Designed miniproteins, single chains, continued (4). Designs and how they scored, part 52

Each design is a single chain, and the fold is of that chain. pLDDT is the mean over its residues in the fold that is shown.

## One batch from the design tools (miniprotein)

Design m13786
Fold by ESMFold2-Fast:
Structure m13786 (fold): chain A 85 residues (1-85)
Amino acid sequence: MEELKEALELAKEDLKQLAKEVLEASPEERDEKLERLLAAVEQFEGNLELLLSKVSGEEKKLVEETKEEIKELVEKTLKEAERLK
């Protein structure tokens, strides 16, 4: 569990950093940065779906909670990026 939790926390931090780069980007670079974030999220969500097929109990709850956190991060980043236009 500890190793899984640490791996998920590191992945979340990487995605948060990509989201920050989208919001701090110039208007000309923002779309490119956003595409990078969305590609990274798609890859991570694919990995979470594979992991959900293998885990149970508390580990499954942790993975499901991580999936919801990433969904919220993406939605907030998309809304803020749209507001910056």
Scores: mean pLDDT 82

Design m13787
Fold by ESMFold2-Fast:
Structure m13787 (fold): chain A 66 residues (1-66)
Amino acid sequence: MEIEIEVEVIGYDASEAAVKAAEERLKEKLKSLEEITEENAQQVADEVSRAVSEGLILVKVKVKEK
C-alpha cells in the first residue's frame, strides 16, 4: 500500500545539519517498517526525537493515503 508521509521537524536552537539528520533518520526508520501506520510512524518519530542531541527538536508526523 502506498502512503504519503508528511514530516515536520522543528529545531529551536539546532543547526540545519541536525534538522536534516533527524529527517534522514526518520526516513530510514520508516523504510524498515513492514507496515506503516500513523501509530507506527509517530513511534518512529518519537525515537528520532530522543536520538537527536543537538538543540530542541520536535518531530511531527502525518500519514496520508495515496
Scores: mean pLDDT 62

Design m13788
Fold by ESMFold2-Fast:
Structure m13788 (fold): chain A 75 residues (1-75)
Amino acid sequence: MEKEKREQEEKQKKIQELKKQALDYFGQGGSYRIAAAVGRATGSLSQAEIDRYLALSDAYDAKGDALLAQAKALE
């Protein structure tokens, strides 16, 4: 039925939007983790700055995981 097809299309679109948002968050988390690693290796960042970057990385990864869990629940 046309109504059922529309509901399936809306569900698929929502799943893709959630997955895209999760990837964007994981990308941000990865960037902070790389910056922390480089700063540690080069001595260009203080320990407090490294700890802050790692905390930001963990926070973004957690947001990405939550969005992936929502997308998976819709599948």
Scores: mean pLDDT 83

Design m13789
Fold by ESMFold2-Fast:
Structure m13789 (fold): chain A 103 residues (1-103)
Amino acid sequence: GEEAIKAGEEAKRAGEEAGPSSGLGAESALRGTKAAVKAGAGEEAVKAGKEGSETAKESALYGKEHGASGQAGAAVAGIGGGMEAALAGGEKARKEAGKAGAG
């Protein structure tokens, strides 16, 4: 959980350095990862959040290097990663709730 959250915070910082609004996508990935960790969604949801955050950071750096603002890259990658982490977390929570309810 902790490494995924750190990756999300680094992605947010990289996005913010590219411009005031460029951190929003990375922030979504971080928020999704924190929600998945808090919900006890499990290792795969946390891993998905970490990978999304790392992709957001890479997209921000790539945009910065190529003179395109990292805003679009960071936002797209961050939204995708955060959404996937939330979906994976929700799915795992649903499966665990189903198993508990079946007993």
Scores: mean pLDDT 53

Design m13790
Fold by ESMFold2-Fast:
Structure m13790 (fold): chain A 66 residues (1-66)
Amino acid sequence: LLRRAAQLYAAAAVLRIGADYDLEHAEETAKAMGISVEEALALAEHDRAVADELLAQAQALEAAAA
């Protein structure tokens, strides 16, 4: 159980760091991917939301294991 929580924490952290980077560098990301800046921002926002969900799941698993 705790190993699963640790994996979710790690995944959430990596995804959030990536999303924060993409938000700051949206123009560069859009150019690299061949998409619009608006689309790049939407993808980064989505990744942030997923990271928050993974973090919540990790916290719930830790609470359940206590």
Scores: mean pLDDT 80

Design m13791
Fold by ESMFold2-Fast:
Structure m13791 (fold): chain A 97 residues (1-97)
Amino acid sequence: ARERLKEAAEKLVKAIEEVAKKSKDEEEQARLLHIAESIRKLAEEILKSDASEETIEKAAKILEEGYEKIEKNKDDVEKVIKAAEETASKLSELHES
């Protein structure tokens, strides 16, 4: 589970960063990079916590679902931003539970 969470987080962060690199809007690029950093930090905090195997698996699924949404919408920056923000929000809620 921990390895799955780490891999899912790195994969999602990289996908968001690739969309940011292709954006021609500096504001969209900055927003995407900020979300990517937030997701990375949240995943690291969950990995450092005494979280149950079930919580870690739920976190991995949230990140994996986020990745699928971003890949499907990679040509639509607004949808990518929304998917990334929703993923970060769900991950944050799980960590605070």
Scores: mean pLDDT 83

Design m13792
Fold by ESMFold2-Fast:
Structure m13792 (fold): chain A 84 residues (1-84)
Amino acid sequence: SPLVEAAKEEEFREKFIQVVEEDLAIAEADPSVPQHVVQLLKDILDLLKKIKDTDEFVEFIRAILSAKSLEELEAVVKEFKAKL
């Protein structure tokens, strides 16, 4: 059902945004977390809220989850920012 697929996509979007918002709140509350890491989480959250296409949203999440280092994650964020 197209409506069931759309509802699952919206639920997935909301849950992933919530996880990043919670991680950002933890990072902002912890003075041991570098400011550039806090900014990276803010940039990720901003992109998650701005990407309207479901396929692009899923591709972005896959790229984030595939990143093995902070430098790789920063490169992913820079790439997706350039597409907006």
Scores: mean pLDDT 83

Design m13793
Fold by ESMFold2-Fast:
Structure m13793 (fold): chain A 57 residues (1-57)
Amino acid sequence: DRVAEEIRRYLLTAGAPQELADRLAELAREGKSPEEIAADLPAPYRGLVLSAFAQYG
């Protein structure tokens, strides 16, 4: 839960849309790997997602 909340906050602070931030936090809560989550996203968000998980996951 804490990791998912921190990822959501990080993404919102970086300017990601709220819907995207909420979805990524949910996937983190489900235990998906950072690579799996990043692969499901457009290229501009992959680095951001990997950074968030490296810092909080």
Scores: mean pLDDT 73

Design m13794
Fold by ESMFold2-Fast:
Structure m13794 (fold): chain A 64 residues (1-64)
Amino acid sequence: SLLENLDAALITAAGIVYAAYRSGLLSKEDALNHLKGLRDRAEKLGMTDAAEYFKKLIDEIEKE
């Protein structure tokens, strides 16, 4: 479905952001800003599992 395809795209985008941060290509501030944007979009679309996943990634980065 369209929602399943969008969910997969948002999760893929979050993975790219996280990988870029871990490899030093993206600053902590920029990574957090991008992930918070993805979280907010997932929340607006009712994608609860995706939103929770993005919150966990944000928490992991903030702990560093």
Scores: mean pLDDT 85

Design m13795
Fold by ESMFold2-Fast:
Formats: sequence, structure tokens, C-alpha cells
Structure m13795 (fold): chain A 118 residues (1-118)
Amino acid sequence: MEEAKKAYEEGLKAFEAKKYEEAIEYFEKTIELSKDKELIYRALLGLLAVYVRLKDFDKLEELLAKNPEFAEELGELLRKLYLLTEGNLEIMSEALLMRAKGESEEEIEKFIEEKLKE
């Protein structure tokens, strides 16, 4: 549990540093080490944020296929964020990472609205 949480925190730090390959490794390690569905879900959000940022839709589809327990919920979230961001994948990636960090839907929607005005 503790090692999985540390891997997750390192994944978030790597993403913020734009070290996307390192972020992938840490989030994958989190999923491998964790039995906590909430932490696994957050790590999956982190991986989705990376794949959206890199426009690696093949890896995104593969990730959803390998995680059928979460695929419907994550697919619905991806669709919602794509529409809210008007297809802006950079803003969508940041919104996914905010969800991974546990930020509220209200804060994320406010972030998207403010970024679309820039």
C-alpha cells in the first residue's frame, strides 16, 4: 500500500515535470502494487492524462481494454472532458490529472472554462 502510494506521488511529479515516460512507469507500478481500487483508478487517470497529452490513442484504447472494470466509467469521463474542452487535448490532459489528484468536478470545470478563454 505505502509503496504504491509513493509510486503514484512520483508519477504525479514526473507528469508535472513533463517527464511523461517516467510518469507512465510510476503509474503502471502503482497499478501493479496496489489492491486499492481508488488508488488504481487514480493511477489509470494519470496514464490517460499522459496518453491524451502524447496523442497516443492506441495506448489509451489498450489501457481501457486491459482494465474492463473501469473502462465504462473512464470512457464516459473521457467523452465528457473532450466535449467540455471543445477537443483541446492539452486542457483535457490537465483536467484528467486534476481528477487523478482528487480535485473536485467544480474546480476542474472552472479550470477548463478559464483555459478556453486564453
Scores: mean pLDDT 88

Design m13796
Fold by ESMFold2-Fast:
Structure m13796 (fold): chain A 68 residues (1-68)
Amino acid sequence: SDEKEFKLMSEIIQRMQEAKIPEEKRSEILNEAMKLAGELLKQGASDEEVIEKVLKWAEERIEKVKAE
């Protein structure tokens, strides 16, 4: 649902802000996360599974960016 999508986006944005990710990389990470969410939904994943997997992916992606 749109509400769950907005909540997922907001959570990712908050995590990127707390991790001090550069502005130019925030949009890239958010777009990648939303593409992953769309792919998982097409594979028949539940909304809960999508949120868990996308947040885990975003956390790992943020850590890699911080290591640069």
Scores: mean pLDDT 82

Design m13797
Fold by ESMFold2-Fast:
Structure m13797 (fold): chain A 60 residues (1-60)
Amino acid sequence: SREAALAAFEAEKTQVFYDILVGLAKAHPSDEVIAETAELMRKLGVPDEVVEQAVAELRA
């Protein structure tokens, strides 16, 4: 159905953008990039716990 297709698209879209943002942050490492990446993840609906884990990995 249209509703099921939109739900699947939103879930996959969030995961794809998460991966792209993490990849970009790793390619251009800086405190400012990490902070912006975290904010964008939160705006995309990524849970705070997952954002905190990503920030810890990017700062390692």
Scores: mean pLDDT 81

Design m13798
Fold by ESMFold2-Fast:
Structure m13798 (fold): chain A 116 residues (1-116)
Amino acid sequence: SLLEELKKAIDELVAEYQRAVDEGRVDDPETIDRIIELLKKVIELMEKYEVPENLLRTVAGIAIGLAELAVRNGAPQETLDRLIELMEELAKVAEKHGYDDIAARLRETIERIRAA
C-alpha cells in the first residue's frame, strides 16, 4: 500500500540520518546528498495521500535537525538552499493536513537559517 511505502521510506530516512549523526558524517557532502534525496522521496509520497501527524513530525524533525547541522558545519549555500526548499515543501504538506504547529516550526527554522 502507499502508506506502507511511505513508512518504509521514512524508516530508511530515519536510519540514514541516525547513522550520519552517530558516525559524525553530517559534514560529508555525499551523506548530506543521500539524506536530501530520501527527504525528497518522502515528501513526494506525503503529497499523494493523508499522512498521520506522528510521521510528519518525525520527518520535519529530521529536516530541521539536518538543516541546523548543515549550518553548524558550514555547508555550501547551494546545500542550505536545497534544505530550505524541502522544508518549505514539507511546511505546505503540514498546512494541507492541518498540522499548523509543524508548519510553523519548519518556517521558523527557515527564517533562522536565512538570518545566519
Scores: mean pLDDT 86

Design m13799
Fold by ESMFold2-Fast:
Structure m13799 (fold): chain A 75 residues (1-75)
Amino acid sequence: MEEAREALKQAKEHLAKGKEAEKAGKIDEALEHYLKAMDYAVRSYKLAMEAGDTKLAQEALDLAVEAAKNRLKLL
C-alpha cells in the first residue's frame, strides 16, 4: 500500500516537473521527467493491482497515459 502511494506521488511530481520544463523550453529535460513519470506510474499501477486497490490502480494508469501523451507530443 505505502509503496504504491509513494510511487504515485513520485509520478505526479515528475509529471509536474515535466510540464514546467516544457513551459521553459527545456524539451530534453521535459522528456526525461515524462519518462520518469511513466515509470513511476506503471510501478504504482502494478503494486496497486497486486494489493487489490482498483481505485489507486486506475489513478496510476490515467497518470501513465497522460505522461505518455505529453512525451509523444514532444517527439
Scores: mean pLDDT 87

Design m13800
Fold by ESMFold2-Fast:
Structure m13800 (fold): chain A 76 residues (1-76)
Amino acid sequence: SSLEDAVRRALYERFGDSGRLVTASEVADVVVASGVPVSRQQVIDAISEKLGVKDPREYITVSQGLDAVVDYLRSL
């Protein structure tokens, strides 16, 4: 979908590498800034639910964050 493509583009433009370590908070900031109609908290919650991460400051990879956000958007 166009929203999935927007998220993927925004994350790779900001972070440059699928294996780069980021936080759920940093992923949420980029996704919201990309114009996707989700709140920062919805993105953090989607990452927490998919990856079992309870602290949004815990490190994940860009690819893990992308996969969690894409799965969330597909559920809507």
Scores: mean pLDDT 84

Design m13801
Fold by ESMFold2-Fast:
Order: structure tokens, then C-alpha cells, then sequence
Structure m13801 (fold): chain A 70 residues (1-70)
């Protein structure tokens, strides 16, 4: 089963480190939201979501990671 996370980048941050982490865990980056130009929606395996979130939060490029609410 897949889950989605929203990754908010710091202004001017490079996306490549985030992509490497996401792909390492078998996920992928979806297209950046037009409503949140510094926001990325990522798709990851549900069983890896918390581990991916923790690893992304260690990156200096990342401001915040959260589960999307609609």
C-alpha cells in the first residue's frame, strides 16, 4: 500500500537530495504543487513512510514533512 507525504523545502533548496532519499525507499516525487512552489508531494510505501519522513527531516534542504490533509 502507498501513502503520500508533503515535503516543504527551504527557499532556494536543491531537490536532488530529497529525490535520492525517496527513490532509495522505493518511492517517487510527484510534480510540485502550483499552490505550493516549495512543496513536493511524494509517494512512498506505507510501511516506510515514518522512516522516509525522519531521513528527509535530517536534510538541510527540508523545512517540514507532513501527511496531506484535504
Amino acid sequence: MKTFLVVVLKPGANIEPIREVVEKYGGRILMPSSSHPNGLVIEVPTEKADEVREELLKLPEVERVYYPTF
Scores: mean pLDDT 76

Design m13802
Fold by ESMFold2-Fast:
Structure m13802 (fold): chain A 117 residues (1-117)
Amino acid sequence: MSEQELLSELARALKNKDEEKALKILEELEERVKNGEDVSYLIELGELLLGKKLTEPEEKEKAIKFALGVLEELAKGETDPEKILKSIKEKYPDLELSLEEVKDAIERAKILFELPE
């Protein structure tokens, strides 16, 4: 499956509250990142969730981790920004994030994936 197809199926799984399918797709995206495969759409998604364009490779890696962490918690049905921030910090300890960035990302994800309020 292409990255674009994976992200399309992830959007449907999140909208339909299909936790098992959403988590499986997120695992496939994480494996692509680990294998050095093209993840241009995942980087673009990370930029959209952060509300800014990124130019440096290190910032793009952080955006990928941020997007994957937020979407994993949303897939599990977690909507509390403080709990999501804690989970992301436990999975990615070196990722510097503010509570406000997590709140903004959740609101943007709700719009992008048509999640129920």
Scores: mean pLDDT 80

Design m13803
Fold by ESMFold2-Fast:
Structure m13803 (fold): chain A 97 residues (1-97)
Amino acid sequence: SMREANQHRVFALSTATSLVLLSREMRRQGLTEKDRQIFEQSLQNLIEIFKQFAQLASQEEVNQLLDEIIGLLDRAKDLAPELSELIDATQQQLKAI
């Protein structure tokens, strides 16, 4: 349904935005192993949410959300380049959906 698609869209954008905020915090205070684990879990959650969205939404809506998520992940990568390989792998997985 459109309502379920919209819920997944909000969750995906919220998750991607949280990754940007976490990246800013890591840049400010330094990256810990716990931060890396939280970041990795959030990336996996983002992939799952996006898969659920893609099953419910039109191709146009999927492409629009993908572009927004990729943009947010690029910002996270700029803020925390130590995580660039993890972010790149996630972007490739998202594009393959």
Scores: mean pLDDT 88

Design m13804
Fold by ESMFold2-Fast:
Structure m13804 (fold): chain A 77 residues (1-77)
Amino acid sequence: KPLTEEQRRALAEKYGVPDAPPDASIPYLEALREGHEEAAELFRKAEKLRDTNPQEAVKLRNEAIELMKKYEEEKKK
């Protein structure tokens, strides 16, 4: 179930990105908060394609998750 616009705005404020789009997801907001704009862009594209091209949406979402894992591994150095 997608987040409500109010819930998305509250999360955007919590993550320090209050101007995030109203259809932003939690993974997108987390990526933006961490400064991982490339991963955030992939999550955003996946969300837009979810209803029209679910196969491509899954690919983009998995690519964003892989990037987030790389960023977390780099932080452990």
Scores: mean pLDDT 70

Design m13805
Fold by ESMFold2-Fast:
Structure m13805 (fold): chain A 96 residues (1-96)
Amino acid sequence: SGEAAYQASVEAAKAALEGTIPGDEAVMRGVAAASQATYEGNPELGKKAAQLAIDAGEKTGASPEAVEYGRLAAEAMEKGDPQAASDAATRAGQVA
């Protein structure tokens, strides 16, 4: 489970690196995918999705605030805190 969400994050990261979508959108999609993978019982894929979003966002000029919420989502996944991950995803969406 969570594989489709993780693949969506991979595709968003590639699109941002290729200039097809803005970095903020890649962070938002990656954070949403991380939350979805965690909800489906795969926090490991959630962490990978969040990390891809952070890396792509940093390389493509995402806002520092969006990148920060991506990092918070990744940390929440690592700690097994789905509420903190959901909160970080919501805040990333508010600053995009």
Scores: mean pLDDT 75

Design m13806
Fold by ESMFold2-Fast:
Structure m13806 (fold): chain A 75 residues (1-75)
Amino acid sequence: MSEEELDAEIDEALGLIVAAILKRNGATPEEFLKEVERLAKQGKVRIAQALVDAAREWGFDPEWVEKAEEVVKKA
């Protein structure tokens, strides 16, 4: 596995972990969106995308998932 491939896997795993923590804690849609915005502003776009993808698969509010996707696309 290349260093680039490993970094991508780590970012994906981190996004999934954040999504799992938010889901476990019963985070509001606003808290979810703020976390995506925070990650995107820090240049952690891959982690933010993985978080959005996990949120979509796990049935987070579709309107807020759409807003989060737009944040990631603009980063």
Scores: mean pLDDT 82

Design m13807
Fold by ESMFold2-Fast:
Structure m13807 (fold): chain A 100 residues (1-100)
Amino acid sequence: SMSIDEIVARLQRAVDIVQAQLDRLRRDNYPQELIDATERLGELVRKALETTKETKDAEKGQKAVEVIEKALAVLQTSVNLKQEQLPLIEKLMEELEKII
């Protein structure tokens, strides 16, 4: 199982990746639906980080990391693939909301 320090480090990395993607999508005038989904994912990732720091719940934190890292894999593909995979990102966000 992951330590709290490892979970926090991975969640902080996820915050940085989502923010960088969001800044790029906004700058390059990508579809609003993709921007909105990326913003919601960013909010959930920050909530997971804050909750893990406060509760020190390694079981929930590890589950959140696993779901988030799946979502990040989709976001780091081409823009067209990200749009095609938007329903998958939505499902992963629903899973994350149940964990947090």
Scores: mean pLDDT 85

Design m13808
Fold by ESMFold2-Fast:
Structure m13808 (fold): chain A 97 residues (1-97)
Amino acid sequence: MSMELEREITTSMIILQIAVAKHILETSEDEEEAAEDTIELLERVKKLIEETELSEEDKERIIKALEELKETAAKLEDKEASERVIEEVEELIELLK
């Protein structure tokens, strides 16, 4: 497999995992459990980011997805769950800078 194709697949996988996390936060009746599941997904995303040589364009796409996830997390009624997810998202955004 070409390195360029592997990078594109990994970037798409990262964005998909972020989209899944956003969906969990939007649809879950248990916001604390949704936050825990989201943080676990974001830890997997962090590992993929650290193991992959991402282009500037890939990083920008991932940051945009993370910012959208952060906006969704900010809307949670459980403020402790909201703050935990936002902190994890901000750590990942900083890692991508």
Scores: mean pLDDT 84

Design m13809
Fold by ESMFold2-Fast:
Structure m13809 (fold): chain A 119 residues (1-119)
Amino acid sequence: DLTAPPRSLDEVIARAELAAAELKYFNGEITDGQKDIIRAQALAAALSLATGRPLPAVTPANRDEYIDRVLASLTPEQRARAEAAIKEVDERVDKIIDEVNKLTPEQARERAAELRARL
């Protein structure tokens, strides 16, 4: 259910892949600005999961300042989980965007339909 918050990091990553696949299908390409938006949205969701608390929206323009501010507000235990989540999300989202960019728009449409059926 895409209207509910994601329950796991794997679901955060799957939602990022869906967003990338839909952009590739609808627009024929994923722009650097759109990639940054996908990364920012995945980061916010992953941090909420890692910290167990709702966090304000992050944008590409404020991402680094947002990370520093969030990490400064956390307990040492929450900070360790948040830092691990940031690293994993950055690595996995970049890999997924690269994989989606190798698809044709038609293949991206089929991939988006598959992901939407599972989410």
Scores: mean pLDDT 79

Design m13810
Fold by ESMFold2-Fast:
Structure m13810 (fold): chain A 112 residues (1-112)
Amino acid sequence: EEIKKNLERVLELLDEALENEPSKDIQKEIEEIKKQLEENPEVAPEVLPYAEEIAESAKELKELREIRESNKLSKEEERELVRRETAEKLRIIGSLEDIRLIIERYKKEKEK
């Protein structure tokens, strides 16, 4: 019961991240992770905090994009915006890697 609720929440958070993520490369990685999680639902409780981090960073990236679209930015403001976008993108990539490691370890344990 708890595993099912955690899986549903993780998939919901990853769907929110997909809607907010501007990078097609990151979207593809999130879609692959979603498939791996559906195949290995038992890891959902351990994955949940990483899915939350991905959703929060994707939302921040959307807000940063809206700032860029709504404002005529100075060169300094553009540099600061790129720095913030890079930090959030790296956070998403790191959390996706942590999820992959959790799934890989679980698969190896299950094959024993």
Scores: mean pLDDT 83

Design m13811
Fold by ESMFold2-Fast:
Structure m13811 (fold): chain A 69 residues (1-69)
Amino acid sequence: MEEVRREVEERIELATKVLMDFEGWPEEKAREIARRGLLLAVENRIDQARAAGVTPDPRLLEAKRLLEE
């Protein structure tokens, strides 16, 4: 599951940089928004899987747990 942590961190860093470059936001605020956006996306994918009657990917469940830390 260390691979999931690395993936989450990389996605947050990329989104943070995009928000800083395009919106001019401070790093702290951009990182907060990036983390929140990723959490919502992960939760939405879990909900979609459950609505479709399939078991959510365990990596999505781990990503949600990490983002809630």
Scores: mean pLDDT 81

Design m13812
Fold by ESMFold2-Fast:
Structure m13812 (fold): chain A 63 residues (1-63)
Amino acid sequence: SLDEEIAELEARIAELEKSKDPALRAAAHYLRVELERLKRLPEEERQEGIARLKASLAQALAV
């Protein structure tokens, strides 16, 4: 479900927030803001928001 995908993304962002790398913590801060926006979107827009957040998370981890 979309709620389960959002919960999984939140868990991954929380792990980045615990990182010893300041760059990963900074990325986690931006991802957290995007996650909060995603939670406020209409259901029809949440699927697209989830895809965008997944791409942003993948980009942050690709460094």
Scores: mean pLDDT 81

Design m13813
Fold by ESMFold2-Fast:
Structure m13813 (fold): chain A 87 residues (1-87)
Amino acid sequence: GKHQLLLRAIGLALRAIGALYDASIGRISLEEGKELAREGIELLREIPSTPEELLREFEERLRAAKSAEEAAKLALEMAKEALRLVG
């Protein structure tokens, strides 16, 4: 339900903020950052109001990400979009 999606979006946002810090000090790998971003993709797929074009753009950006910082930033951006879409 809506409350479960909202809690998942909040949790992803908080974890992504932590991952951005960890990436800035070299504590997280590119693959670890991409795993967090993949959680964002899965969350957006479960939100019925997510535009297909937005999801496709995030999937392409995830594939193109070449640093832990890029991947963590992408996870945070997806969490923010999920929060907006769930309301």
Scores: mean pLDDT 90

Design m13814
Fold by ESMFold2-Fast:
Structure m13814 (fold): chain A 87 residues (1-87)
Amino acid sequence: DRIEELVDRILSNPRLVEIFKSVGISTERESLKAFLSTLSEEELKKLEELIDRFEAGDPNAEKDIRNFLIEQQIDEGLELIKRGVEA
């Protein structure tokens, strides 16, 4: 399972765990798996590429990961606001 492999990669790296926590994403295994399961194929591929760059020592990868995760959280927040207005 691609998502389970990503969860294992993230949780095995304390710096990645701190990046996810810094943007308000839970790093509990089931919560992280649930979050990743909301991502599209293209978004999962982008996240994998960013993690690969981070592991390769790219100094811009941490910032790019944070920005990606913030964008995903904004999309979730906007969907919740829209649903609240329609209810």
Scores: mean pLDDT 75

Design m13815
Fold by ESMFold2-Fast:
Structure m13815 (fold): chain A 86 residues (1-86)
Amino acid sequence: AEEVVRRAEEVLKNMTEEELERLRRRAEERAKEVGLPIVNTAELVQVAAREGRLELAIALVMEELLRKGMSEEEAKKLILEELEAT
């Protein structure tokens, strides 16, 4: 779980702001395609994980939490807690 989070962090660090916005939009579109609401972080993670895009799910969740004013450490903790519950 931690390894996947670290890989997602590297993805986020190496992407431009515009690319991060496109990734978030893509995850939202994917969630809509499978008929899930995009209002719950855990649901987004589960959708992307089921589709084999776990790194993408984690990157998008982390970006969203950071935009909402959550610290990087708090965002990582929340994501790890969700993954550990699996």
Scores: mean pLDDT 58

Design m13816
Fold by ESMFold2-Fast:
Structure m13816 (fold): chain A 94 residues (1-94)
Amino acid sequence: MSALEQVRELLAEVAERIKADKSLSEEERKKLEDAMAAVALALQHYEAGDEASARRAVEIAKRLAEEVLKNTDNPVAKEIAELILRAAELLLEA
């Protein structure tokens, strides 16, 4: 599986976990959705050949996911944030 395919699968998993989980607060949900959207935007920029814009979007995604990890005690929110960080790191290494 290519790094880009792995990123797409991680984004799909993140989206399903956010949708399915009822323990997430509105604030946690919004921050995780914003972080996921930043990874999706980075993937679009990367596929378009705009590596600089992709890198900027990845840094935003990492910051948002790290903010969730720092501020949440919800283990589900932490697990989803870790998946977002993994997707962001795969894009930086691609």
Scores: mean pLDDT 84

Design m13817
Fold by ESMFold2-Fast:
Structure m13817 (fold): chain A 85 residues (1-85)
Amino acid sequence: SALNLENAVKAGTEAGLEVARELGAESEEVRRIAEEAARKAATDFLIEASLRQWNISPQQVIDIAKKAGAEAARRYSLERLAKAA
């Protein structure tokens, strides 16, 4: 079955927005950063898994996208807060 990349990207974007909300740093820019990071991480993982013939689950793709989106949003939010100080 084809893995739903868009579900993973959405989950990663939402995880990033949650981090930004907790930091008081929500913006359209953070949303874009989280989405781009989630998409890249999920896509890279799917390509690597295909090349290495790994047996992966849809949940693994979602978890990787969530981690990437959250980490990217946190980094960007902290950078913006540091520049405001």
Scores: mean pLDDT 85

Design m13818
Fold by ESMFold2-Fast:
Structure m13818 (fold): chain A 91 residues (1-91)
Amino acid sequence: EELEKKRREVAEYAIKLAEEVAKLSKDPGTGKQIIAAAEQFGRQVIEGNLKAAEAGAQATTKMMSNDKDVYEATKRAMEEALKKAREVLEE
């Protein structure tokens, strides 16, 4: 129904943001890791697990701390994705 559609749209948006952040990484492994984290985040949003989505976003951002540009882009992308997730999960 409408709620499932909104959750799916947030999941797809998070993956698009992750693909943009992955392009900033010089290491293909880091890019794949960011996209995999966004897919996991999207799954938690679809399942209605906001706390798990928040924990995953925080852990992913911390793992990117060795590259300033990737870290800042990941932090912004996760904050934006979490904002949309809260809007659809808090009713």
Scores: mean pLDDT 78

Design m13819
Fold by ESMFold2-Fast:
Structure m13819 (fold): chain A 55 residues (1-55)
Amino acid sequence: GRELALEFQELLSRLTPDQQRELYAELERLFRERPGEDGDAVMREMVELARRMVE
């Protein structure tokens, strides 16, 4: 939902352009490989990935 999108945007602002590119590539891969999956579930996975990159 909205909270996940806001958290994702905050994390993106702390990442390098190269890390942001990696996240976008992974987002496209998730949508391609899991067609019909709930967008909130995909966003949750992206937030987790971004958190690992910030760590």
Scores: mean pLDDT 76

